Designed miniproteins, single chains, continued (2). Designs and how they scored, part 100

Each design is a single chain, and the fold is of that chain. pLDDT is the mean over its residues in the fold that is shown.

## One batch from the design tools (miniprotein)

Design m7687
Fold by ESMFold2-Fast:
Structure m7687 (fold): chain A 90 residues (1-90)
Amino acid sequence: SELEKEREEIRDYLLNNNLSEEEKEELIAKMVMLEIKMKKEELLEALKDDEELKKLIEEGIEAYEKKDLEKAIEIAKEYLKLTAEKAKRE
């Protein structure tokens, strides 16, 4: 799909360019947002018992569908941060 192609292009750009930490975070968050959009139903089912992560997924998808890319990227960054924090606690 077009979304899969866009995600792969961003990944390749990340791997082949010397980017600042902020630029890397933005591109990683954009990739995560695209993956969330593509796997919406699978992710919502997997996270059904995690209200906090589920809310972020739903809000991120809504922002993306409204074409508020800046907000969608911010939500994707929060999702990445929260997921990493939960992994460290468990």
Scores: mean pLDDT 75

Design m7688
Fold by ESMFold2-Fast:
Structure m7688 (fold): chain A 106 residues (1-106)
Amino acid sequence: MSLDELLDELLAQVERVIAFARKYAPEDAEMQRLVEELERLVEEIRRNRDDPEALRELLFELHGRLQELLALAREKLSPEQYAEFEALVAATSELLTRILEALEAA
């Protein structure tokens, strides 16, 4: 898979994480604040996809925000909803790792 294809898959996966949090925790102000931060990072990644240094920094920030959101989800969501959310975040983290490895190899 090309770097562009991996980035498109990552952004699509982050959109699924955002949609899940908006659906199951719409009234949780702290989770929705992190969702807004993820939306900002998605747009910044789109703007900087041709800048490897900026992209690397944005991807590290994205990873941090996803982990913060996952920690809040553990406290705020039902065990069933959390299990589904954890799987979505895990899939996103796998794509992030593949992209970071591709950027290091370039």
Scores: mean pLDDT 86

Design m7689
Fold by ESMFold2-Fast:
Structure m7689 (fold): chain A 56 residues (1-56)
Amino acid sequence: SREEALAAARAFIDSLDLSPERRAALLTQVEAALDALPADASGKELFAAAERVLFG
């Protein structure tokens, strides 16, 4: 689900020694990527969108 994809992204970001500014920027980018997907997007599509933000 969208909440599960966002929670997984947060857990990954929190595992990194990032500045608060970089952490906030990555979270905003993940949220924007998920928001760009249609409401009926599959869990696979949600995780793929989050992964593209985090890993390029």
Scores: mean pLDDT 79

Design m7690
Fold by ESMFold2-Fast:
Structure m7690 (fold): chain A 58 residues (1-58)
Amino acid sequence: GPALEAEVRALAEEAVRAGLAGDREKMQALTQKALDLDPETARRELERAEREAVASVV
């Protein structure tokens, strides 16, 4: 439902932020948590977050 999708999105965004900060362990843990919660939504939100991160690189 919408609440679960919002939580997965928040986890995906936090995972990407952790990766950008160089905290790979935290990134992996948050990514796994998102996938465990809803693998289909997590895949979409992680792909979106990665795209946004790439777009921010000059």
Scores: mean pLDDT 81

Design m7691
Fold by ESMFold2-Fast:
Structure m7691 (fold): chain A 50 residues (1-50)
Amino acid sequence: SPVEGMRKAMLETAKKLIDAGYSLDEAILRASRVHPGVTLSDEDIEELKK
């Protein structure tokens, strides 16, 4: 679905930001600005911590 694709894109953006040296919270905040209206699930956030 389009919603699943948007969530996946935001998750990938957040992963790239973490790889670039941003903290988890800063990466999620910045990714949310690139992907407005997209919400990550608790499971998505847990995956970012690995």
Scores: mean pLDDT 81

Design m7692
Fold by ESMFold2-Fast:
Structure m7692 (fold): chain A 67 residues (1-67)
Amino acid sequence: LTEEEQKEAELALHEIQIAVAKLSGVYDERTVKHAERAASLAEELGDTELAEHYRQVAEEFRKKLEE
């Protein structure tokens, strides 16, 4: 895998974990970290809009974790 392909694969794995959290309704520190990492990887890949989306998702997950 190239470095770009590795980052794309990592992003996809984190996106799957985010989807699983939403489908199961289970939120913990790990799901917040998945969203934060997805945002960072999207930014590194040049997808600023996707990065902003996942930053918002991480904030929403943090809020749910507090309940």
Scores: mean pLDDT 82

Design m7693
Fold by ESMFold2-Fast:
Structure m7693 (fold): chain A 76 residues (1-76)
Amino acid sequence: SKEVIEYSALSIDIAGGYFLAKLIEPYDPELAEEIRKLADQILEALKKGDLKTAKKLADEMRKLEAEATERLQKIR
């Protein structure tokens, strides 16, 4: 169903957010904390079945994840 697909995608987004936060933390602890907070909020929204809020927060987290990825590429 559409809901199963959306829950699976959001679960992957949460895992990715935590992973990137851990990678960027030594270089940008503020950005890491912002990503982690969004991942926590997405998880809470999913626990409550609030897909609308979870999807909106996931879009916001993806923007910070893109910033973290660009910063990590410059450090390499």
Scores: mean pLDDT 85

Design m7694
Fold by ESMFold2-Fast:
Structure m7694 (fold): chain A 97 residues (1-97)
Amino acid sequence: DKKLRIEELGAFALMIISIGLQALEKGDGEAAAESAELAKRVVEELTKESGLEEIGKEALELLEKAAEAAREGDFEKAKEYLRKAGELVAEMTEEAL
């Protein structure tokens, strides 16, 4: 079922983003950057399955910026980018279902 697959991909991406946010709270920028990169791979598949190319592209750009900010030690910007990416992932999941 394509709808179940989209729901699972969305939930998985949100879980990874949550792990990244928790890593930033602990001061672990490398773990947060790795979480953003993993979420990016899941969001690439979610974008393909949903066909929501515009929203997907925006979410992927935010995840890339989150990884960069986390590695630079700008944890406030990294949190903001991860949070916004999570909002777009939730929107994609709702729109596709």
Scores: mean pLDDT 88

Design m7695
Fold by ESMFold2-Fast:
Structure m7695 (fold): chain A 101 residues (1-101)
Amino acid sequence: MEENIKKAEEYEKKADELERQGKHAQAGFFYMKAGNYYEKAGDYEKAVESYTRAAESFEKAGLYDQAAHAYENAAISYEKLGDTEKAEQYRKKAEELRKKA
């Protein structure tokens, strides 16, 4: 699914640029978009990476609910990869972040 991968790469590049500018909240939203397109492409490894970067960017912005949501999406992608243990770990990260919100 080359088209979805290209869109994911475009959003990831934009997110990296925003992160470099210290625009953590905006970077998080673009990393989330990248993860969504990698997921649509069936590239769950890259989806996990993008969702994890989204969560980290949202944490830097103090957006703990958005960070938790990003970790939940990463957990779903880990389940698609057959990694139930990492999926549970990432859901636990999301739960811990919601306690800070």
Scores: mean pLDDT 88

Design m7696
Fold by ESMFold2-Fast:
Structure m7696 (fold): chain A 91 residues (1-91)
Amino acid sequence: SKIEEEIEEILKEIEEIIKEIRELAKEAEKISEELGKKARELLFEAEVLEGLGLIAVGVGKIANDPEFALKKLKEIKKKLEEILEELKKLL
């Protein structure tokens, strides 16, 4: 279905954002202890959001409510993009 395809696409987009956050966090750790600590806090927040996204997918599947899953993934993606931009501004 179209919604299932949108869910798969947004999950791939989330995976790419998380990958970029992890790379930038590693770079921050090389610059200073203070930046590395702040970057790890942002990475932890991002990984919690990733976990919540997977929970939303599972809940949507059990409840036969893919629209709920898609809505939650869009909210999570937006928050991850905000974390990525905050991390970029620190570097």
Scores: mean pLDDT 88

Design m7697
Fold by ESMFold2-Fast:
Structure m7697 (fold): chain A 116 residues (1-116)
Amino acid sequence: SELEKRLQEVADRIDAILAEEPIEVHLPVGSPQAEAFGRLVDRALAHPGPWGRILVTAALFAAQYAAEKGELLDPDASPLELFNKAIEYAKKKGREDLVEAFREAKSILEEQRKLE
């Protein structure tokens, strides 16, 4: 479908952006944020197609942002909540390329929900 093609292009774009200019992420072993990230990864990988790749990266950014703020991350956070946190983190890091990519992923998610 057209949405599946757009989703694959977004996943590939995020991977390419991070390959060229990585974000240094530090989640301390045994932290609540690292544990929440692990649970969110399991949930992300249950999604079909390239959603798993995009959601893992969004969860990583959400976990890092929570750790930097001294806040807990909800291990049951929805994909929409993860995208909103990832967008905020990318903005904080001055990474407009990632902001645009995650906004497109969020738009595709909202379009898929309307087709249900």
Scores: mean pLDDT 85

Design m7698
Fold by ESMFold2-Fast:
Structure m7698 (fold): chain A 69 residues (1-69)
Amino acid sequence: SMEEALRRAAELLGVSEDEVREYVKIMAKKLGVDEETVLGFLEDWIKTNSPEVARKILKEFFEKAKKEK
C-alpha cells in the first residue's frame, strides 16, 4: 500500500513520514508525474530489493529533491 511504502521509506532513510511526503511532492513536480506515481516507484523499489539496496536507491532519488527545495 502507499501508506506502507511511505512508512517503510521513512524507516529506511531514518527520517519522518512527513519528510518523505515532502520529497515525494518535490520529485512528482520535477518529473512531471503525480504523487501516486512516485509512491509506486518507492513501493516497487522496496518490494523488489533488499533493505540495504532499497535504502541506497531511495537516498539517491531523494537527494535530487533536496537540491530542488
Scores: mean pLDDT 81

Design m7699
Fold by ESMFold2-Fast:
Structure m7699 (fold): chain A 56 residues (1-56)
Amino acid sequence: MEEIEQLLEELRKATDPAEIAKLLSRLFDLVFREVTDPEERERILAEAGRIYEEKL
């Protein structure tokens, strides 16, 4: 599994706020380092935000 896809899957499974924060931080860092396409970057970040909202 791609590292970004793996982080998104881990984010979906995480229930601890500290773990969620760690996964989001790691995902953002990875997205800005490896994803150069602004549309793809926006799509991934929007998905992460949606997952986070569902947990709150």
Scores: mean pLDDT 77

Design m7700
Fold by ESMFold2-Fast:
Structure m7700 (fold): chain A 79 residues (1-79)
Amino acid sequence: SSARAQAYNARGKELYAQGRYEEALRAYEAALVLDPNYADAYYNAGLVLEAMGRHEEARRMYERALELDPDFEEARKAL
């Protein structure tokens, strides 16, 4: 993945830790625009969606993370 995608993923994690869920989600969406195969960003977007009560959308994010990385233990456990 690109350095820019990784930077957006890192920013999303910081925003999530601050409870800034809408901004965190936008950061992960930006990471995924730059790198559509970024399993970690899908998983992290799922965590934000869960925190927002958007459980079905979160499940789809975890499924996509697991499709991209079948060994992604955290995504598998979230399903």
Scores: mean pLDDT 91

Design m7701
Fold by ESMFold2-Fast:
Structure m7701 (fold): chain A 59 residues (1-59)
Amino acid sequence: MAASTQSLVDQAIEQGVAPGALRAARDYGIAAAKHSSPEDKKVLLEVAERAERAAKERE
């Protein structure tokens, strides 16, 4: 479920995990979006974008 993935990624961002872990979460979100409904796909891709942005800002 997209909401569960969003919550996990948001918690990881808040906890200050390493950039590599955030990029792994991004890759997972993109893979999950591939098999999701259009609505869930949009949410998962937005979560993946936030994870990548957070990773870049921390480097």
Scores: mean pLDDT 73

Design m7702
Fold by ESMFold2-Fast:
Structure m7702 (fold): chain A 109 residues (1-109)
Amino acid sequence: MAQIEKEIAEGAEELRKLLEENPARAFGVGTRVTEDDEENRKINEELAAELKELEAAGKGAVRIGADTVAGNNGELWYEDGKLRLTLGSDPVIARVFQAIAEVLREYVE
């Protein structure tokens, strides 16, 4: 528990620095963590390709999503200077995405 709280605090500090420098590009490629390492690599490669295309078009994007067997449980992304949020059917994941969006809006809108 204590280590997770420390990592969240450290992550928040680094996040503030990145958002202050360049919000649109501060989170170049989102890291997706799943139990399947091969799937994670594919997702990260696809996200890197999408971001490169968006940067070439003069747009920055950051995408954080969660999918389950029941379907997409939520997605949070930054586009055109605004945070966008969709919430799925899982109440725990929905609450987590709402909390993240509340924190990030203070810095990236």
Scores: mean pLDDT 52

Design m7703
Fold by ESMFold2-Fast:
Structure m7703 (fold): chain A 67 residues (1-67)
Amino acid sequence: DEDQRYLEELREQMRRDDPELVERIQKLEEEVRQKNPDPEEREKALQEMEKRLLEERKREEEERRRR
């Protein structure tokens, strides 16, 4: 899956460049898990969060190229 591949690359890059950001993302994931104790809803919420991160990152990179 292209989206999941990109998200994995994004996390890998963040670990190298900004480990504090990676830690904050993990805390957000834990918060999502706590808010969604139902496994089915939790998985959907995590997938939605990952898609948001993917889209936000792509938009930032495209904006940077435009400048």
Scores: mean pLDDT 68

Design m7704
Fold by ESMFold2-Fast:
Structure m7704 (fold): chain A 70 residues (1-70)
Amino acid sequence: GIEELKREIEELEKKIKELEKEIKELEEKLKENPEDEELKKKLLEKEIELGVLELRLGVLKLILKKLEAE
């Protein structure tokens, strides 16, 4: 139901927040070592993961909005 969808959205928002924190930590490390290819790869992987989760969150929020309108 709607409450299950709201919980899924909340859990996904928490995951996005943690991932954003990890990305910021990697960005700071990369500023200290700008030629570190391993850090660049980790940052890119986390940025891709963030993009996928943000897209999923957007879809779930659209579904919630439609269900609340019924």
Scores: mean pLDDT 85

Design m7705
Fold by ESMFold2-Fast:
Structure m7705 (fold): chain A 56 residues (1-56)
Amino acid sequence: SMIEQRLLEAADKLLELAKKNPENAELMRKAIDGIIEMLSEVNPELAEEVRKRAEA
């Protein structure tokens, strides 16, 4: 679905930005958390995978 794909892409980009710029990691993590919350409404399994990636 389009919304799931867009949310996943946004989360992946934010995770990459957090890794490349540690100064903004907390802000990026906050944004990712919001994406995970939205994603959990449409695809809880995918939301859990994104959460695991954010923790790694």
Scores: mean pLDDT 80

Design m7706
Fold by ESMFold2-Fast:
Structure m7706 (fold): chain A 55 residues (1-55)
Amino acid sequence: KLFRDPLTGEMLTEEEIRKRLLEELAKQIGVDPSKIKSMEDIKEIVEEKQKKREA
Protein backbone atom coordinates (compact mmCIF):
# COMPACT_ATOMS: atom_id res chain seq x y z
CA LYS A 1 0.00 0.00 0.00
CA LEU A 2 1.25 3.48 -0.89
CA PHE A 3 1.32 6.43 1.50
CA ARG A 4 1.93 10.12 0.86
CA ASP A 5 5.27 11.25 2.23
CA PRO A 6 4.62 14.22 4.55
CA LEU A 7 7.97 15.77 3.62
CA THR A 8 7.85 15.54 -0.20
CA GLY A 9 4.18 14.72 -0.86
CA GLU A 10 5.25 11.80 -3.05
CA MET A 11 3.48 8.45 -2.94
CA LEU A 12 5.83 5.92 -1.35
CA THR A 13 5.64 2.39 -0.04
CA GLU A 14 5.28 1.84 3.69
CA GLU A 15 8.92 0.76 3.87
CA GLU A 16 10.15 3.95 2.21
CA ILE A 17 8.11 6.12 4.56
CA ARG A 18 9.49 4.20 7.53
CA LYS A 19 13.02 4.87 6.29
CA ARG A 20 12.34 8.59 6.00
CA LEU A 21 10.83 8.73 9.47
CA LEU A 22 13.74 6.78 10.94
CA GLU A 23 16.22 9.19 9.34
CA GLU A 24 14.41 12.07 11.02
CA LEU A 25 14.43 10.18 14.30
CA ALA A 26 18.16 9.51 13.93
CA LYS A 27 18.78 13.25 13.59
CA GLN A 28 16.71 13.97 16.69
CA ILE A 29 18.60 11.45 18.83
CA GLY A 30 22.01 12.57 17.55
CA VAL A 31 22.76 9.60 15.32
CA ASP A 32 24.54 10.20 12.01
CA PRO A 33 21.73 9.83 9.42
CA SER A 34 24.15 9.97 6.48
CA LYS A 35 25.36 6.48 7.35
CA ILE A 36 21.87 5.00 7.63
CA LYS A 37 21.20 2.41 4.93
CA SER A 38 18.17 0.66 6.41
CA MET A 39 15.81 0.54 9.36
CA GLU A 40 18.01 -2.13 10.89
CA ASP A 41 21.05 0.18 10.78
CA ILE A 42 19.19 2.73 12.88
CA LYS A 43 18.07 0.08 15.35
CA GLU A 44 21.62 -1.22 15.73
CA ILE A 45 23.05 2.26 16.28
CA VAL A 46 20.38 3.09 18.85
CA GLU A 47 20.93 -0.22 20.63
CA GLU A 48 24.71 0.29 20.66
CA LYS A 49 24.34 3.75 22.17
CA GLN A 50 21.93 2.38 24.78
CA LYS A 51 24.26 -0.51 25.60
CA LYS A 52 27.27 1.80 25.91
CA ARG A 53 25.36 4.20 28.19
CA GLU A 54 23.99 1.29 30.22
CA ALA A 55 27.40 -0.32 30.69
Scores: mean pLDDT 67

Design m7707
Fold by ESMFold2-Fast:
Structure m7707 (fold): chain A 58 residues (1-58)
Amino acid sequence: EEEERKKFLENIIKNGSYLQRLDAEIQAGNYSKALEELKKAGMSDEEIEEFKKVVDEI
């Protein structure tokens, strides 16, 4: 079950848009990669930490 989800997430990361890639990395538990994408988009470190806390708690 989890392996099939990971395959879908990896396909989105390879072929998806920026937003789809970000969402897929978060769902895969790769918050660090998602945070790097947010930094590339010009987000502040404080906003990134706030986002990480919200996503991790959900």
Scores: mean pLDDT 64

Design m7708
Fold by ESMFold2-Fast:
Structure m7708 (fold): chain A 97 residues (1-97)
Amino acid sequence: TAFNNLGNVYKNQGNYDKAIEAYQRALEVGEGLDRANALNNLGNVYKAQGNYDKAIDYYEQAAEIYQEVTGNPGHPNTINSQNQAGIVALKRAVDKV
């Protein structure tokens, strides 16, 4: 949680490289929900940087762990990560046209 909070501070400041480093540390030490939160936050940063392929990958990984941890595919965090992956996939498709 501390590294996820640190990453959120850097992301809000627009310091995406430092945000990625903090979220990667959260991913290394976190399990279950904390790991899913770190993956979802990495998706948000890569989306902000325009790296849609990495954003989609991280959102899909987050959704999988949220579903595994909660046992509920309809959980708000699972649905949110799936929706973000879909939105970024559509944006990637539009930007390639």
Scores: mean pLDDT 82

Design m7709
Fold by ESMFold2-Fast:
Order: sequence, then C-alpha cells, then structure tokens
Structure m7709 (fold): chain A 85 residues (1-85)
Amino acid sequence: MAAPAGWRLAAESTSAAFEVAAGDIVTVEVTGVPPGALVAAELVDAAGNVVARGMAVADAAGRATVELRAAASGTVRVVVRVYVP
C-alpha cells in the first residue's frame, strides 16, 4: 500500500509470528501516533507473501484500528507502517 503524495514513513513495526485460520479477522490496534496519520497494516505469511492489507487514519486520540482477514491458514506476522504529512 502506497502513502499519499508528499507523506513520509514515520514508523515501521513487525509483530511476532502467530497462527491463523482462513477467514480469521486479525485486529491491529495502533496507539500513540499523530492524529491524522495513515496507518497501513499487512498480514505476511512465512514465505513473505502479503495475504491481507488494510489501512486506517489515526483519530484525535492518536489511535487507529485496522482489521485484516486471513486468506489462508498458517503462520503470519503483522507489518505496520505509519505515514505522516
């Protein structure tokens, strides 16, 4: 997922590995980001394939929630990127 034109990557984080079943919803909650920041989240399998993508804009409290639906069962990680103007 690409940032809007002129926005910069402020932070990137990768979760520990965990198991999902196909159709599971992984809820990614990000806190402490600037209000209005774009939070992009990807669910990445053990082979490095992106199996789900989502984005949300941080609210006035600096919180964003992204829901990712697993396309397949297996071991995955969440990669989160935060973009600011």
Scores: mean pLDDT 81

Design m7710
Fold by ESMFold2-Fast:
Structure m7710 (fold): chain A 66 residues (1-66)
Amino acid sequence: MEEIEEARKLLVEAEKAYQNGDYDKAIELFEKAIEVAKKVPDHPEARRLLAYAESLIEFLKKKKEA
């Protein structure tokens, strides 16, 4: 339960960094969210957060390399 809340907070901070154009900070925060969610990998909400954060990291990396 605590890990889900922590991961959600990290996702919110990552989204704020993305909106501010700080893609490096956003990627770092999404990676932290993934690390926390991996502590409860069988939890349905953690699985959804993992997929979401991973897809956004890939998207942001492509944006930085464009």
Scores: mean pLDDT 79

Design m7711
Fold by ESMFold2-Fast:
Structure m7711 (fold): chain A 62 residues (1-62)
Amino acid sequence: PSDEEIEKLIKEVDKELLRLAVEKGLVFSREDFIKILRERLYEKFGVELSDEEIEELIKKFR
């Protein structure tokens, strides 16, 4: 995937988790975010990334 596509996906996941946190009073850890983002990257782009690679993407685009 392109950097633009990755950034868009990260923003979509952030918005979804923020909505759930506000609506239901839930707290999401960084580990939860990494897990969800990994699942979405695989589903949408067919790419398997390590937790470390996902952390780098989050740091770069978040």
Scores: mean pLDDT 80

Design m7712
Fold by ESMFold2-Fast:
Structure m7712 (fold): chain A 76 residues (1-76)
Amino acid sequence: MEEEARRLEEELEKHKEEVEKFIEESRKLVEEGLSVEEAEEKAIEELSKTDPEAAEILREAVRLAREREEAARAAR
């Protein structure tokens, strides 16, 4: 499971231009008043129009990050 995060990091580095676009879009959407989760989903949808492979990798990375955050909060 933690190995999957490392593999995703390597894949994200191969698509770093698309990752930068995702980061910029999600940041812009958060500034417009969307939650971080909504901004990330919208940015991934926009990325999928240009590079669907990078969008799928980012969706997996975001889901994994959310699962980890939920598990950490539940483990008190």
Scores: mean pLDDT 74

Design m7713
Fold by ESMFold2-Fast:
Structure m7713 (fold): chain A 61 residues (1-61)
Amino acid sequence: SLDDGRAALFAEGVKELNERLAELEKQLGRPPSQEEVDALNREIAEELRARLAALEAEAAA
């Protein structure tokens, strides 16, 4: 269902954010700054919005 697809998409986004933050922390050798976290959040949120729009378009077809 569309709701199941939305739930899966958001779960995937949370997983991707956690993985990217962990890799960034390894590269920096320190915890990421708020600005670095915000930048990753914006990037992932933008990608999720595009995927959500595609999912809604498929459900409307």
Scores: mean pLDDT 80

Design m7714
Fold by ESMFold2-Fast:
Structure m7714 (fold): chain A 94 residues (1-94)
Amino acid sequence: LSKEELEELLAAAKEALAEDPENVAALATAGLVYYQLKKYEEAIEYFEKLLELAPDAESAPEFLRLIADAYEKLGKYEEAEKYRKKAEELEAKL
């Protein structure tokens, strides 16, 4: 996707979240778009909200790893390691 297409997708996701703040698909889309735009702090916020709503989802370990990768991109290696461990622990239970 181009930067323009990513920004349009983000706008659509934000509109969906304005109508339903618990829209898991819209939270995932916003987080992934922010990650692709290298807006890692925003990506983490949306992924964390998604995991609050769907902590036991089959995809939850993937989003925990995305948070860890985002923290690593921000140079926050201790936080990155904590989220990687959370992903490993959850994956072992699923």
Scores: mean pLDDT 84

Design m7715
Fold by ESMFold2-Fast:
Structure m7715 (fold): chain A 85 residues (1-85)
Amino acid sequence: SMARAEALVRAVQEAIDSLSSTLSEKERELLYNWFQRALAATTVEEVQKIREEFLEELRKLGASEQNIENAEQLGRLLVEAQRLR
């Protein structure tokens, strides 16, 4: 369902806006870059690869376990949104 996919993308966008004030500048940059790349992707495989790269970069920055967990949840929602298209 396209409408459901759009609702999931909107939920992720709102979550990013809410979380941005609690993130470091570099974590915020990675989060926005990941989101834009995932939205530009045309396949589930591409969204999954982009998610894996994003999580690896967050771990390299020393992001907290809470920030990594939040990123994993947001990544799952974008993969689900792509499956519904």
Scores: mean pLDDT 84

Design m7716
Fold by ESMFold2-Fast:
Structure m7716 (fold): chain A 91 residues (1-91)
Amino acid sequence: SRSAAMVEAAQAAVEAGTEHEVSEEVLEAVETILEALNIELSEEEREELLETLRRMPAAGQELILKLGEISRMILENKPEEEIRKKLEEFR
């Protein structure tokens, strides 16, 4: 599902070793992307995603752009494996 893929993408980004703490801009960008892509998260999924992102190191603009690319792939219903591979390339 798209919501599960989004949570997994966020967790994979943490595993990819982003170096900076998550800023409010990253959290706002994620919410904006979810709304723009018409991705509906359950209350639990939204809480898990936001909590994961809040604890993730953030690379400012670079992370926002990477999240934008991943969100586009999720909207296009790309396989999770392709999304994970793209996140690995962002390391």
Scores: mean pLDDT 57

Design m7717
Fold by ESMFold2-Fast:
Structure m7717 (fold): chain A 63 residues (1-63)
Amino acid sequence: SDYEKGLEAFLKGDYETAIKYFEKAIEKDPNNAGAWSLLASAYEKLGDEEKAQEYFDKAAQNE
């Protein structure tokens, strides 16, 4: 799945690729709290604190 591909990229430190796959996962399943949390974490790793906070808030709404 796109979520699994995103997770593999995230674990390898490829945060840009992880974001692309997590975005695809969320497009198919907006209720995937795990995808929102990992998308937020990927943006945090890239230094985008504003997007990270926004997506952490989305993750919390879906848990």
Scores: mean pLDDT 82

Design m7718
Fold by ESMFold2-Fast:
Structure m7718 (fold): chain A 70 residues (1-70)
Amino acid sequence: SIEEIVERINNAKTLTDAFNIYNQELEKLRKEGNEEARRELIIRVTPILSDKLVQILKEHGPKEDLGSLG
């Protein structure tokens, strides 16, 4: 379920974990040929990932090393 994926990403403890889940699930949907679910996941998750990044940057400042994203 897209909602379960969104919840897992929203509940991820680190930004790296959140991006890793997101990328893995997008890849699964791409391989399945489910472009509608992939598009929905992108639309729903992008603002969550952006919010997590903003929160981390606000807490740690603009020079914080957030680790390897990718």
Scores: mean pLDDT 76

Design m7719
Fold by ESMFold2-Fast:
Parts: C-alpha cells; structure tokens; sequence
Structure m7719 (fold): chain A 80 residues (1-80)
C-alpha cells in the first residue's frame, strides 16, 4: 500500500514537470504492483481509479484537451 502511494506521488510529480516518459513508466510499474500485491479485484479497481484521477488532474495542467482525455481513458480501460 505505502509503496503504491509513493509511486502515485511520483507519477503526479513527473506529470507536473511534463516528463511524460517517466510518468508512463511509473504508471506501468504501479499497475504491476497492483497485480502482485492486491488480489481483491474491487480494491485493485479503486487504486486504478486513483491513478487515473492523478493522471487527468496533472497531465494537462490548466487546460486538458478532450482528445487527450479520451485516449487516456481508453488506455486505462485496458488495465481494468
């Protein structure tokens, strides 16, 4: 749990700085940690939603484009 929370914070920081490559890598690692540490599908879903919210919140800071939101949503749907 705490390791996942820490990576979520790192994801937010990377996205804030515009380092999308690092943000993608951290997001992938987070999803893998959820698979390994969270066996309950419902609990895993809640954490995946939190990752999605952080991505949307900071990715397009100040002005998020509709197309970017749709593409991100599609990518995250695959992880569910």
Amino acid sequence: MEEIEKLIEELEEAAKKGDLEKAKKIAAELLELLEKNIDDEEERLLLELKINEIYLKVYGKGKIKEEAIERLEEALKKSL
Scores: mean pLDDT 66

Design m7720
Fold by ESMFold2-Fast:
Structure m7720 (fold): chain A 58 residues (1-58)
Amino acid sequence: MELARRLAMHELGLSEEEVEEALRAVEEGDWKTLERIAKKAGVSREHLERALRELLKV
């Protein structure tokens, strides 16, 4: 969903590329990448994971 991606970018302050990287990281269990992106967004890894899971379950 394009709208869901735009909302995630707005809420987390992430670029489109960072959102795509984070979504891949959640699907692949790449927790190192997810933690790095969460730190950049200023949120916990758990917060980022929950936001991305909402996006994935569309």
Scores: mean pLDDT 73

Design m7721
Fold by ESMFold2-Fast:
Structure m7721 (fold): chain A 129 residues (1-129)
Amino acid sequence: LRITAEELAAMRAAGQKLIIVEVTSEEETLKAVGKVIKGALFLDLSPVFEALEAGASVEEVKEMLLEKIREFVEEHYRPDATIVITSIGGGLRSGMALGAFRELGIEALKLEGGLLEASKIPGMLEDLK
């Protein structure tokens, strides 16, 4: 379920088809790191977590999460690709996203330590612009 930044680099070098998903907002990622994993697509789960923090029910949060994942899948998913989920630190948002992708029957992996660990690999990141 989890991979390291070094394992991600090896998968990319081996030509494995990957869809890198950053679940932190573009604004938050820019302020915290200023960079993103090369080729990463944003799937901002901030609204889901804001709803949870505001006291939304588990059912409401789950439906919001699944709807965002379904929209992402319809727009970006390739059947021959593996989803790799990242967040700044590899926290709760990326864990919840992993669960949602798997509930929809989609093969997904979570990046241990997230974007911060990926930043330690030369050539792994690109500037946010």
Scores: mean pLDDT 83

Design m7722
Fold by ESMFold2-Fast:
Structure m7722 (fold): chain A 59 residues (1-59)
Amino acid sequence: DWAQQRLQQARDAAQEMAQLVLDGKMSLEEAAKKLAERLGISEEDARRMVSKALAELQA
């Protein structure tokens, strides 16, 4: 399913951005902006995705 594949790609991108935030290489705001640009979504939606990925990485 193309929708499932796109969702997985979005999650992988969010995890990549979250890892950079966790490593102190960029701020949450910078990660959200980059993810929003990459996925073509709002910065607010991207921030929620990065925050969720951060919570999952810290669990």
Scores: mean pLDDT 80

Design m7723
Fold by ESMFold2-Fast:
Structure m7723 (fold): chain A 71 residues (1-71)
Amino acid sequence: GNLEEGKRLIEEGERLIEEGKRILENAKTLEEIQHGIGLVLRGIGLVFQGILLLEKEDPKLAEEIKEKYKK
């Protein structure tokens, strides 16, 4: 269902954001910076897709997750 799929997308997206941040923290070259940014952007996209699915089943949980990304 939308709740299960939404949670999976958010989890995958958060993993990509973590990996991208790790790459950016250790980046020494422009290529490494671009790679890290790409992972963060992809991860953010997956998180928002998951939030949209969650809003259909559990709007309160979706709101809580959105607050995490408002800063």
Scores: mean pLDDT 82

